# Ledger of designs, part 44: designed miniproteins, single chains

Each design is a single chain, and the fold is of that chain. pLDDT is the mean over its residues in the fold that is shown.

## One batch from the design tools (miniprotein)

Design m1506
Fold by ESMFold2-Fast:
Structure m1506 (fold): chain A 82 residues (1-82)
Amino acid sequence: SAAQELAAKAKKEIEDGAKSLIERYNLSKEQQEKLKKLTKEEIKLREELILAHGADWPGINNDKLGKLRNEINEILRQAMLG
């Protein structure tokens, strides 16, 4: 289905983004494991949004997704600080 294709695309984009962040910020093993947990939760939330809203999912406001992005940003800030 179109929703399954959108979900697969979103998953790949999130996974590719996480790999890029690990390399770009030279994340520690502990930071990598935290990032992996957060990206797995983001993938699940985006899949839920895509299944509920189809192609309109990118326009949906979701506080949980915003919170996950803030937690990822905090990992990156800590990596920059050493």
Scores: mean pLDDT 80

Design m1507
Fold by ESMFold2-Fast:
Structure m1507 (fold): chain A 94 residues (1-94)
Amino acid sequence: SSDTVLYIAAALCLAGADQELALNNPKYADDAVNDLREAISLASELKSSDPEKARKLLEQAKKLAEELKTKFPSFSAEAESLISECDAHLASLE
């Protein structure tokens, strides 16, 4: 569980870094989308064992997906899908 939390946190950091790289080379936006998808999937698995950590990680993923949508309008559909997945998982935690 703790190793999974650390891995998800690392994936979210990598997604943020890939968004910064994408400002100079748009191909890195695909990497940011993939990093976010993996982080969301892993965070959703934490809901049953560590709901508070899952909530925080999903909120971070949602924020990064919202930033992706704002910075890269060409990826708005992918970003909206990621935001929607985060919202569905967060709703299940309430």
Scores: mean pLDDT 85

Design m1508
Fold by ESMFold2-Fast:
Structure m1508 (fold): chain A 93 residues (1-93)
Amino acid sequence: SDSKKASKEVGEILRLLGDRVDRLLKGEDTSDIDKEIDKLLAEGYYFSGEVFAKQGKYDLAAQYYLKASKLFEKVGDLKKAEEAREKAKKLLE
């Protein structure tokens, strides 16, 4: 049973989404929360890429690494964006 980590990650995302909705209803800027959600989503896609690569699903793994790269780039994590792109390239070669 590997549920504890998944429960914590889901709980964090739900909390951020709730705070985002509350601030939107008040007409407040949510750029900081949106960036944090995008960062968590990027990390999730990167992890999915790792899992699919270990399963030999290289095309699917590359797709998830590219999704992660795009989100890391959007949030300004250029190093992780490049690492994700390079992993995708190696799987598609």
Scores: mean pLDDT 82

Design m1509
Fold by ESMFold2-Fast:
Structure m1509 (fold): chain A 70 residues (1-70)
Amino acid sequence: SMKVPEIGDPSPVLPDDKISEVKIVEIKGKKYVIVKAEKSNLYVNYESGEVFNSLEEAKEALEKIVEEEE
Protein backbone atom coordinates (compact mmCIF):
# COMPACT_ATOMS: atom_id res chain seq x y z
CA SER A 1 0.00 0.00 0.00
CA MET A 2 1.10 3.56 -0.74
CA LYS A 3 2.15 5.65 2.27
CA VAL A 4 0.45 9.07 2.00
CA PRO A 5 1.39 11.86 4.48
CA GLU A 6 -1.16 14.26 6.01
CA ILE A 7 -1.37 18.06 5.85
CA GLY A 8 0.56 19.43 8.85
CA ASP A 9 3.13 16.59 8.88
CA PRO A 10 6.83 17.57 8.82
CA SER A 11 8.30 18.15 5.34
CA PRO A 12 10.60 15.24 4.36
CA VAL A 13 13.73 17.28 3.42
CA LEU A 14 12.98 20.92 4.36
CA PRO A 15 13.80 21.63 8.05
CA ASP A 16 11.21 23.43 10.20
CA ASP A 17 8.68 23.26 7.35
CA LYS A 18 5.30 21.48 7.20
CA ILE A 19 3.19 19.92 4.47
CA SER A 20 0.47 22.33 3.23
CA GLU A 21 -0.76 20.19 0.29
CA VAL A 22 -0.64 16.52 -0.72
CA LYS A 23 -1.00 15.57 -4.39
CA ILE A 24 -1.09 12.09 -5.89
CA VAL A 25 0.37 12.30 -9.40
CA GLU A 26 -0.11 9.38 -11.80
CA ILE A 27 2.30 8.95 -14.75
CA LYS A 28 1.63 5.98 -17.09
CA GLY A 29 -0.10 4.03 -14.30
CA LYS A 30 2.56 4.76 -11.64
CA LYS A 31 1.51 6.84 -8.63
CA TYR A 32 3.74 9.38 -6.87
CA VAL A 33 3.14 11.46 -3.74
CA ILE A 34 4.12 15.12 -4.19
CA VAL A 35 3.83 17.41 -1.16
CA LYS A 36 3.97 21.21 -0.95
CA ALA A 37 5.92 22.81 1.90
CA GLU A 38 4.13 25.66 3.71
CA LYS A 39 7.03 28.08 4.39
CA SER A 40 9.23 27.53 1.32
CA ASN A 41 6.36 26.95 -1.20
CA LEU A 42 8.51 24.16 -2.70
CA TYR A 43 7.26 20.77 -3.90
CA VAL A 44 8.85 17.51 -2.71
CA ASN A 45 8.64 13.92 -3.95
CA TYR A 46 7.79 12.27 -0.62
CA GLU A 47 9.57 8.96 -1.39
CA SER A 48 12.77 10.29 -3.05
CA GLY A 49 13.10 13.66 -1.26
CA GLU A 50 13.69 15.45 -4.59
CA VAL A 51 12.72 19.16 -4.43
CA PHE A 52 11.00 21.17 -7.19
CA ASN A 53 10.00 24.82 -7.64
CA SER A 54 6.58 23.88 -9.07
CA LEU A 55 4.17 20.98 -9.54
CA GLU A 56 4.87 21.14 -13.31
CA GLU A 57 8.63 20.68 -12.72
CA ALA A 58 7.82 17.70 -10.46
CA LYS A 59 5.64 16.13 -13.18
CA GLU A 60 8.36 16.64 -15.83
CA ALA A 61 10.96 14.96 -13.59
CA LEU A 62 8.60 12.03 -12.89
CA GLU A 63 7.89 11.57 -16.63
CA LYS A 64 11.66 11.23 -17.23
CA ILE A 65 11.96 8.63 -14.45
CA VAL A 66 9.05 6.61 -15.90
CA GLU A 67 10.58 6.77 -19.43
CA GLU A 68 13.90 5.41 -18.04
CA GLU A 69 12.07 2.48 -16.32
CA GLU A 70 10.70 1.25 -19.69
Scores: mean pLDDT 80

Design m1510
Fold by ESMFold2-Fast:
Structure m1510 (fold): chain A 82 residues (1-82)
Amino acid sequence: MEELLELLKKVSKLSDEQIEKAGEIMESVLSEEVGAKTKALLYVVGTLKEEDLPGVVESLEELEPELMEKITEGLKIALEEL
């Protein structure tokens, strides 16, 4: 939870170009379906305030905990490549 929140806070501060690049890296690391869902999530996070991000993390943990783990791993890789 905490780790994904910190990663999403970093994403919320990225430019549109950096978010696009991160999405491409995520798609290359994750399966096509999971990569597409993650790219959509990054787009949403880019429009949110930092204070709203905990709600996104809580929703993912409640509804799709396995996806949350994969997103966390992929975001670490994507953010290191930026």
Scores: mean pLDDT 76

Design m1511
Fold by ESMFold2-Fast:
Structure m1511 (fold): chain A 74 residues (1-74)
Amino acid sequence: SALEEEIKALLERLEAIKARIRKEMAEGGSMPVREATIDLAVILANQSELYLRLKLNKDVPQSIYDQIDALEAR
């Protein structure tokens, strides 16, 4: 579904941000880590909005909630 594709896109973006943080930490930069942390916070805010929107729909499959929970675990 469109929502599943949106969740997949958010997961891919979150993984890219986490990879960027790991790389910058390995290369010894505190300022790049701060920027990546802000980007991560924005992704988590978007995840929270999507989760709330889905909870307003009675017919949302449980699999979509599980996919959103995966965003928190990553």
Scores: mean pLDDT 69

Design m1512
Fold by ESMFold2-Fast:
Structure m1512 (fold): chain A 79 residues (1-79)
Amino acid sequence: DAERSAGLVTAAQKGAEAGLKAYRDALNQGYSREEAIQKGVEAAIEAARKTGEELGLSPEDIDIAARMGIRTFLREVEA
């Protein structure tokens, strides 16, 4: 359980970080806020999936981590 919990948090954090980076990079490149948010969500999903797979998380836990990462990312950009 401790390993699963740590993996979920790590994958979610990596997702949120990737999302925020992609969002900021997109805005700096001249994309609209809406397009930047979409790019951030896509990056968050991919980063959470990749990290979760590397950590050996189940597909269900990867989905949970991705949703947590997206939520953190959206909260940071939308309040």
Scores: mean pLDDT 86

Design m1513
Fold by ESMFold2-Fast:
Structure m1513 (fold): chain A 58 residues (1-58)
Amino acid sequence: ADALAEAAARYGVSGVGDAFIEVVGGTEKQALRAIMGAAIAGDDKPVEAGRLAAEFAS
């Protein structure tokens, strides 16, 4: 099982997990951090994904 998929399942963001891998475009650890941040922030997953991707890119 993917560590990313398992973490997404634990935080209840299973669909967001795959989206973050694509949006971040980085390693699983970067995607995991993005998912965790979005799960915590949590109301609008597309906005949070874009914001975190921009933050990681800068």
Scores: mean pLDDT 52

Design m1514
Fold by ESMFold2-Fast:
Structure m1514 (fold): chain A 64 residues (1-64)
Amino acid sequence: VKLNFKENLAQSLAELEQLSLSTDLSVLQTALIYAGQLEKDFPVEVGAKAQELRQKIEEKLKQL
């Protein structure tokens, strides 16, 4: 499907979750940017999940 809004959003969240499990600093920094962007662009649809992932990534970055 070429215009499946919900599929694209769900895939972005799944990819972000995978990136958040990384131990690589550069990957975590990229994931942090994506999480913030999703929270800003889709606050109603995925804002809570994006914010939760962003907080987890920030905590992980502080431990590195």
Scores: mean pLDDT 73

Design m1515
Fold by ESMFold2-Fast:
Structure m1515 (fold): chain A 74 residues (1-74)
Amino acid sequence: SDADIDRILDELRAGLDRVVDTLPADRRAEARAAVDATLAALRDMFRAQGYSVEEMRQVAEMLLAGFRWWADAR
């Protein structure tokens, strides 16, 4: 349901925001824009493809891990 999508994306946003807060101030605006774009794309994907709650959680966890790697590498 849309409520399940909202909950998963809210949890992911909270995780991504914690990573953004570890970045230098000059990188935070770019990282925030990337977070917003990623969450918008995921919402569209989850709605279009009929993911289960468990599948949405797995995608969110993989993306959070990838975002953390990106933040550490750049």
Scores: mean pLDDT 83

Design m1516
Fold by ESMFold2-Fast:
Structure m1516 (fold): chain A 117 residues (1-117)
Amino acid sequence: SLERRGIRLAAGAMDAAGLPEPSRVVQEAADSGLTEEQLRKLAEEYEKQGRKDLAIAFRIAAHVARAMRAIENGDLDEFEKAIKELEEIAKQAPPEVRDAIQSLIDALRDLYEARKA
């Protein structure tokens, strides 16, 4: 599914940001077929545990999954909401994670335009 592909893109972004453990854990979530709702709940759980690295990774994965679902459905409003949430996460993230999120946003916008044609 595009949603699963989105979660794997988020895992790749975490690896590029120098976060190999969050990358691996998010990849395992994609392989297990976790939903956007389950990813959001994991982000909240890891935040409560003080695992900020995993919390941000799962928050990113959830919104990338949302963006991919919006692309599949041709839903521009939901797509732009997902992008806005990724931009807000980027503003609060360390520089390496911010750069990785910006690359994800660019890739998602390219994919949206390709699917629109």
Scores: mean pLDDT 88

Design m1517
Fold by ESMFold2-Fast:
Structure m1517 (fold): chain A 82 residues (1-82)
Amino acid sequence: SIRDHLRRLADEAVEAFEKGDFETAKRLLSQLVLTGYLLNVPKEEMLEILDYIEKRFKELGNEKGVEAVKLARESFEYMLKS
């Protein structure tokens, strides 16, 4: 499903961030947000996925990851206004 695809992108982004590959991690988060927007995934479901990623980064103590998810959330909300 589309949701399963987005969850895989989310898990890959968290793994890339944990490995210190910040460029790949940010790219994957951007791809996640853009894919969700283009496929008309409901806002509630997208925010749930972003909350899932944020929770994982908080559990890992990864403050850079938490900030990256915050920016991804703001980007998604901005696209919905366009």
Scores: mean pLDDT 84

Design m1518
Fold by ESMFold2-Fast:
Structure m1518 (fold): chain A 67 residues (1-67)
Amino acid sequence: SEKELFEEEKNWYIKMGWSEKDAEYAAKELLEKRKEVGNDELKQKLVEAELTRKYLDLKIDGKSITE
């Protein structure tokens, strides 16, 4: 479900050391991007990979996701 995907994504980012606020933002962005690409599983996987890379780059640079 959408709620389960949100909680899984949020918890993943929290486990990686992100704040709850940043983790929630990341999870919401993933769900929004998945909706935008529609019912294309490959595009959904690409969106997840792109967002993960973007957030990891921010973490390496010591930046937040939301600010």
Scores: mean pLDDT 79

Design m1519
Fold by ESMFold2-Fast:
Structure m1519 (fold): chain A 64 residues (1-64)
Amino acid sequence: AHELLVALAEVYRATPGLTELDFRVRGDTVEVTIRAETPEAGRRAAEAVREAALSLGYRAVVHL
């Protein structure tokens, strides 16, 4: 959905040290792959992704 794309783009923009954020939607589930320069940046992005997805009615599966 457009709202999901916008929300994930905001996570990418707002997280310093995040190098890649890729996602795939399967029904009500979004699978997100995150690559970051540091483990801290990766964990921060993962939490933001889970919150954004949940707020839009999706289940998030995050791969770091």
Scores: mean pLDDT 82

Design m1520
Fold by ESMFold2-Fast:
Structure m1520 (fold): chain A 113 residues (1-113)
Amino acid sequence: SEEELKKLLEEALKLAEELLELLDEMIADPRLTEEQKKELEELREEVERLRERIEELLRNNGSKSEVLEELAELGVIARKAALIAEKAGLYELAERLREIAERIKEIADKVAE
């Protein structure tokens, strides 16, 4: 239903906001290299654009196809950030990022139903 899709989009928006917070924590961490920080800053810009697109889909009753595309991109970013965190020895942060990626996948699976 349209109401169920809106609830899933609201959950996706919260996950995008949580991902931005975790990316900001990583960028501020002195254990990351300058190259890793630059990659994370680029990922952060991508998440901000996806957040804006998710907000637009929520306002304008976006299609399942459009929602699935944005969720797929968000999941890829969360997984990339988790790998950077793991390589830097930020194991708790990597686990939180993997949990976000799994929650994004759960939302995508519900949208695809």
Scores: mean pLDDT 88

Design m1521
Fold by ESMFold2-Fast:
Structure m1521 (fold): chain A 69 residues (1-69)
Amino acid sequence: MKRLSELAEEAQDTFGEEVIRERADEARKKGVTAEQLYKKAEELYKKGDPKAKLYAAIATELERRERAE
């Protein structure tokens, strides 16, 4: 989890905040939770998939939104 948060920061630098925010909004509309995305990011990280960074960033953004609501 903590390591995934660091990956999320790297993803923001790579993909940009706009892309991450848009993907987080889409995930929320589909009923996907931050917890589910964190689990997916961890699985991708174990497999060395570069998408792990992106999913970690989306999960972190979703978590912020869940806390704000």
Scores: mean pLDDT 74

Design m1522
Fold by ESMFold2-Fast:
Structure m1522 (fold): chain A 81 residues (1-81)
Amino acid sequence: LTPAQEADIYLGVAEIVLAVLKTAEKLGVPFDEESIRLAQRAIELAEKALKLARESGNVDLATQAERVIKEARELLEKAQA
């Protein structure tokens, strides 16, 4: 895999995890310890994608990764409030 392809995979997985968590939240599913771990995993994957995007100069990918990190962190903050 090229670094760009690796970044796309990391970001794609992070976005899927984030979408699942946001859907569960909207449906009133409790944000439990498993949800916290999934959100943390999404942040980790998006941070790996961000690093690779910055190293390759891919501004669009970096922006998308930053969005995923922000939204996942917001979910964690709401759950801990």
Scores: mean pLDDT 85

Design m1523
Fold by ESMFold2-Fast:
Structure m1523 (fold): chain A 70 residues (1-70)
Amino acid sequence: DEAVRALEETVQEMVDQGKISREVGERIIRAGRTGAELHQKLGLPEVGRRDLEDMRRAVEEGSKTFVFRP
């Protein structure tokens, strides 16, 4: 999905810039991917896309913490 790919690219760029550790980046990508798959199975892909966008924004703002609301 384009939203998952955008999150992965943003996280990778932040890791490459040293703003986020590789471990934190991998955890963010995994959480986003898992959430997107869950929402796809529930028939709510739009909600999953919005959650991915929210995570990407939090990462860009330099926040190293995020809260996923199911």
Scores: mean pLDDT 70

Design m1524
Fold by ESMFold2-Fast:
Parts: C-alpha cells; structure tokens; sequence
Structure m1524 (fold): chain A 95 residues (1-95)
C-alpha cells in the first residue's frame, strides 16, 4: 500500500540519518545536525503512532532496511530534504 511504502521510506531515512550521525558526526554542520535530529525525533514519533494503527508487514520492514542502505549514500542536504518531504506526507496521514 502507499502507506506501507511511505512507512518503509520514513524508517529507512531515519535509520540512514542515525547511522550517518554515529559513523561521522563531524561531517555535519551545526544546522544540518539540528535539522537531522529534529527529523529523527518527529519521524520516529509519527512512525510509532502509525505502526500501532497499521502494523508494518515483513516486506515493509525488509524494504525499510534496504532503503536505509541506499539513503546512507545520499549527501546530508539531499537526505534532509527527502526526510522533510516524507515526514510531511506521513504527518498528513497521521492527522
């Protein structure tokens, strides 16, 4: 479903962001770090609420993991921009 795909994308983005912060925190500007941390907090909250109402399938979990590996290759700015867009879409579904 569109919702399951969006949840997989959001989870993949959050995982990639957390891994990038863990592996090389010094590669981020202060602005990038603040934006990424904000996206992680808000996205995790939305995903937790949505997962409670719409449990993710095994395929959704697998896709989230696969997408996280792909997103780890993205630049910080591109990943932040993508994260903001996916977060907005998930928030609209959560409302």
Amino acid sequence: SMLQDLMADGAGIVTAMMNKLDNDPDSFSDDQMQRMQTIIRQMTGVLRRLSRRHPPSDDTIRQAFERSRQYQQWSNDDLISRGQRVLTQLQQVDS
Scores: mean pLDDT 89

Design m1525
Fold by ESMFold2-Fast:
Structure m1525 (fold): chain A 58 residues (1-58)
Amino acid sequence: KMAKLRAAVDELLKKESVTAADVRQLGEKYGVSPEEIAAELIRRNAPASFIDAALSLI
C-alpha cells in the first residue's frame, strides 16, 4: 500500500497543476484514499494548490 501511495503522489508531482479530479483518478487507480494522498503531499512539502486539491475531496 505504501508503494502505491508513493507512486500516486509521484504522478501528481509531475504535473504543473492539479485538480480534485486528478487526485480522485489517481486515488482510484492506485487504491489510495484522498486522506492518504493529502497526508503524503503535506509530508513532502508539496505546493499548497496540490494539498488543497486533495483536501477538497475529504
Scores: mean pLDDT 80

Design m1526
Fold by ESMFold2-Fast:
Structure m1526 (fold): chain A 97 residues (1-97)
Amino acid sequence: ALEKLDEAIKNFEKARQAAEAGDAETAISYARLAIKKVNEAGKEVKSKEAIRLLTLAQFQALVGIAAASMGEYDDAVEAFKGAIDLLKRAKEIVEKE
């Protein structure tokens, strides 16, 4: 689970950087890759609290994708930052399992 969470965080950081650059297609592509890694990590996670944080991170990622698709890059950046923070919190819980 930890390796897939690290990959998800890395892909959301790339999505955030692309959104900051005004590159919607690249931001959406990396965000979708990150969501895939979150889903793969979720299959291995036992903590209900960590699962809830992963679900909220996926919701923030979808908000970020929608914002990027509309050219609302500041909103996309904030949504991807939110997803990263939630995943980092989930990772801390998973490390203690």
Scores: mean pLDDT 88

Design m1527
Fold by ESMFold2-Fast:
Structure m1527 (fold): chain A 67 residues (1-67)
Amino acid sequence: HMAVETRTRKILVELPGLEKPLEVTVTEFIDPNTGEKGYMALVPGIGLLFSDRELTPEELREEILRR
């Protein structure tokens, strides 16, 4: 199965204790198994976060700080 990427962009997320904002790559895709649109955030040092909607920088910060 293959995810079809429709859009990719980079979001800068400010985190406590970091000198520079964290560069998160967010990819919008369509899941070929369900046909539904999804979002994938590649967070350096943490990994991949999946969401059924596009996350805001604030929502990304919350997800990162939980881990």
Scores: mean pLDDT 74

Design m1528
Fold by ESMFold2-Fast:
Structure m1528 (fold): chain A 72 residues (1-72)
Amino acid sequence: GPVEAIVVAASFDENQNLTGIHEETVLLPDDPEKAQEKRRALSEEYKAKGLEPITVLTTEEQLKWYEEQLKK
């Protein structure tokens, strides 16, 4: 079934000052390829709204991402 993920995006003013953090829970398909397509669509949607997407990660992807960051 679908897997829960959290979208985190930021808004900035004309002077590049952070004005807000936007969080949204979304459902991603459990098929990896379809999940990646959904993440790309969400990223494009947020950019179209003038928001900078930061992350769209499931719990498992968050753990993997942290592990990879700690190795660098």
Scores: mean pLDDT 73

Design m1529
Fold by ESMFold2-Fast:
Structure m1529 (fold): chain A 105 residues (1-105)
Amino acid sequence: SSDDPEAKIKRLRELLEEMKKNKTLSKLELAAILVEAEELGDEELKEEAVKLLKEMGLSEEEIEELVEKVRLARRYGAGDDRPEAVAAAEELNKEAEEIEKRLKE
């Protein structure tokens, strides 16, 4: 797959638009898009993700907390075995399980 930052940004924007169209937006996925956009330096995509998280009822403090958890969990996935990274990954997995449970009406 391409390592081109512009191609990555385009794919993230396409994913975000698809999620909006299909009403499949999740806080966790939006936070992941936000972190990736920040790493790629795309301020417009970052602001759009923040806006959508706020529209989902998150405060700026809750957004920052969720984004930090995603950053730490991504570091764990990249080989960071520090307790902070492990704890963040475990907490996000619990949040994903709770989302799945709520969808099983």
Scores: mean pLDDT 72

Design m1530
Fold by ESMFold2-Fast:
Structure m1530 (fold): chain A 62 residues (1-62)
Amino acid sequence: GADLAAASAAAGRAAAERGLTLTPAQIESGGKVGVGLAGADAPSEVAGALGADMLHREAQLS
């Protein structure tokens, strides 16, 4: 199952790879949203990537 701390860490790494500058609170939010989107049974890395994608899209939409 997805671990929120691991998903948040993965979201932070994925966001950094995309050149996003995020606060710790935004990284935690990304991990939490990613877990919700991917589901509790998804790997934390998948949840983190989905969270980072969401944060990236929101940043571009303003």
Scores: mean pLDDT 72

Design m1531
Fold by ESMFold2-Fast:
Structure m1531 (fold): chain A 69 residues (1-69)
Amino acid sequence: MEELEQKRKELGKEIADKIDQALLETLVDLRLRAEAGDPEAQRRFDAFYASMSPDERARLEALLAQRRA
């Protein structure tokens, strides 16, 4: 019983991690578009950024720095 539940939790975490990564990549893209002069991308980025945890914001800033280098 517990083995199947653990496997489901592991799969759920893997899927959640993939969704989180895709969301961060989308936010990086929105930020770069906003810097290029897209006001709609800026509004969407600001809304998502305000809802993010400090750890998520730190990961996003690291990705942005890497993409700008």
Scores: mean pLDDT 74

Design m1532
Fold by ESMFold2-Fast:
Structure m1532 (fold): chain A 66 residues (1-66)
Amino acid sequence: SGLEYAQQIQQQIDKKKEELAKKYPKASSDDLYNAAVLLVVADGLEKEGDTDLAEKLRKFAENTLK
């Protein structure tokens, strides 16, 4: 269902945010959340075969936290 899909996406975002918070402990919660969303989008692009755009988006997301 759409609700189950939304819950799975939210769990993925939360997990990425926790991983980023450990790597970038000085980053704001809002910046960590925004970067986590971009990383989840990148995972979706990679699954659809757009590996180059996914890698570029991951690098962009992490650079916002430096």
Scores: mean pLDDT 86

Design m1533
Fold by ESMFold2-Fast:
Structure m1533 (fold): chain A 116 residues (1-116)
Amino acid sequence: SDLLSQIVELEQQAADNELRLTGLLREANAPESVINSELAHANIERQSAEHLRQMLEEGKVDREFLEFNLDHESGTTKVYRQVLETVDLPPEVREQLETDIRLEEETARLLKELLE
């Protein structure tokens, strides 16, 4: 479906943006645990994009996976918003987190539409 194709593209963009965030966090001398957490998140986004692409290619909808992915996107957005409100971050890190939030929210919106 067109919605699924758009979701795949957004998940791929999210993975790339998480890698950029990881690079910025390294430049800011963030703790290794934070850097590793962002790398793990980038890997989850990449794997999600691959699974969604396979669903598109096979014409099969895995509703349980879509619901899991929607929950994950919503949770990530909440965490990133809290970080932006509570942590004094370099401007470039703040901008990257704001970009990531926008991508996560758009992905969640399309996932909700697909699940209806």
Scores: mean pLDDT 80

Design m1534
Fold by ESMFold2-Fast:
Structure m1534 (fold): chain A 91 residues (1-91)
Amino acid sequence: MADELIEKAREHIEKARELIEQAKNAPTLDEKVKLIEEARDHLEEAVAYLNQARKLATTPEQKAKIDELQRSIDEVEAELTKLMKEVVKER
């Protein structure tokens, strides 16, 4: 069902955001990198669920929710990119 896939995508986006906050506060570089990698894995799962939801979406409401979650995915990807630049000491 598209609604269940939309909700799973949302849960993975929220987990990615939580992992990003943990990465910002990680005491070691190795832990920070692992948390960033886990956040990226959750983001990839969110994308996969969202792509499946698009195939099953039949209502304008479902399509609108998918578009909103796509914007959230783009925001999380930008945050991960910024954190990776901090890890490699790019100013």
Scores: mean pLDDT 84

Design m1535
Fold by ESMFold2-Fast:
Structure m1535 (fold): chain A 86 residues (1-86)
Amino acid sequence: MSPRLRAEAELGVAEINVAVARVVLEKRGDKLSPEELEEMKEELERTIREVREIAEREPSLREEAERVIEAAEEVIKKLEELLKKK
């Protein structure tokens, strides 16, 4: 696989992971324990780190990577608001 296609595939997986976290939070957020919310936050922070590395490796994907990071940061913000309530 070309470096660009590999980077696009890795970015796509990260985007799916962020979307899944958002759906889980929307459907079950109030039922999740503080420990589960913190775990989700840690996984999203890891995803942001991985996406930044992808953007550094493949600059042509920087704009798409920034969108994924923004989406992940929005989910993290909602997780932090829920954690503050508990």
Scores: mean pLDDT 85

Design m1536
Fold by ESMFold2-Fast:
Structure m1536 (fold): chain A 105 residues (1-105)
Amino acid sequence: GAAKLLEQSAKTGDISFFDEALDILYKELPTASVEFLADVARALAVIAERLGYKLTGPLHEELEEVLDFVREKAPYIFTGKSREKLLKVLDILRERLEEIKAVLA
């Protein structure tokens, strides 16, 4: 399931596990718990670091910058349908940013 793929992405920073999760993530987003969205945020942070982002503090303080970095890199890493799903995932995380930050703190 998505949770297992997110855990693998968070442990390895391997974008292929996150890409495989995108279909499930995209379908589950409208009903996703804040805790699940926090797990998505953690996986994206590890992916961002693998792509050259440097976390300088706790994730809840830099979450907006992490999401913006991933959005900037999206056209170079994800193509077609996967890119559109990633952008939607990023949009939902942005909409619920303060709730996610509270869980991450």
Scores: mean pLDDT 78

Design m1537
Fold by ESMFold2-Fast:
Structure m1537 (fold): chain A 84 residues (1-84)
Amino acid sequence: SSDIEEAKKLVEKLKPVDPELAEKLLELLGRLDEAIARGDQEEATRIANEIGKLLRQMKEKAPEEALPIIEEIEDLIVRALLSI
């Protein structure tokens, strides 16, 4: 999904905030893209919920200037889920 590839690029920009958390987000985004490609709505929803928890953790650590990047990632994930 182009939305997931864009989300991955945005997560790369968050590596300076928390590199370990960013790497976990990239792994989950890859798994989400695979679940969407299979039409596995149950798995896609579960992975999206895990991504949401990690994005919330990122918001707690992120400077205010990074918040729009995190919000854009959230919007891209919602758009990707609507493609199932």
Scores: mean pLDDT 88

Design m1538
Fold by ESMFold2-Fast:
Structure m1538 (fold): chain A 83 residues (1-83)
Amino acid sequence: SAKLEEAKKLEEEAKELEKQAKEKVAEARQLMREGGKSKDEETHRSLVERANDLLKQAQELYMEAGKKREEAKRLKEEAEKEA
């Protein structure tokens, strides 16, 4: 089914986006831990700001992945109705 193949492609794209988001969250958590150990206020602020930017990027990637998963679900439901 063309709809099942498209759904599979969207699920694979969603998994890749979720993987990228997870990597950005992990990097953000590391920067926050490094900031917490810093005695320099400017370094702490810089690391927290960078971590927040990474978390924002991760959120956008998770939202995009969610949209692709929802579209994949719709295509699967349509394919079941055609079977």
Scores: mean pLDDT 87

Design m1539
Fold by ESMFold2-Fast:
Structure m1539 (fold): chain A 79 residues (1-79)
Amino acid sequence: SASEAEQRKIRERYQEILAASKTPEEIAERALELLENETRENLLIAQGLAAHLHREGAPPELIARVEEALRELELRLQE
C-alpha cells in the first residue's frame, strides 16, 4: 500500500489536474499522458480521472479509451 505521504501526493496531483482541465477531453488526454509513464502512482491518478469522467457523464468512447489504457497498464504492472 502507498504511504500516507504518497496517498496525499496522489490526491493533490488528481485535484490539480481537475482544477486545470476545462473539458472531459482534456481530462482524458491528461489521464492518457499519465499512463505513458508506467508507475503505480500514475495508474491510481488515472483511475481517479476515469471515475470523474463517469460521474460527469463524459462521452462513452472517451471513457472507453482511458479505461482500455488503464487495463493495459494494470496488466503490465501485474495486478
Scores: mean pLDDT 82

Design m1540
Fold by ESMFold2-Fast:
Structure m1540 (fold): chain A 95 residues (1-95)
Amino acid sequence: GELEELKEVAKLAIEAADAVLDGDIEAAEEALKKLEELIKKSENEFVKEVGKELAEEIRELIEMAKKGAEESKLLSKAIALKLRVIGILFDAELS
């Protein structure tokens, strides 16, 4: 169902953000790839839209890390992404 797909999207987005903070760019890119495959296979338009927005933010976070952005900026963006993911899941469970 929608909530189960959103939980998988959330898990992959959090894994990507945590990988960037750990300096593991290859793990972050692998999590992003899995997220993009999940979005492609989903039949739910809301899951596709949410997943697409999160994938874009993850790509930006990975590119910032590759360009040597300051750790404080990476941390701030990763925390903001994780909080948004938690909010999406919370709203979905209450709806």
Scores: mean pLDDT 85

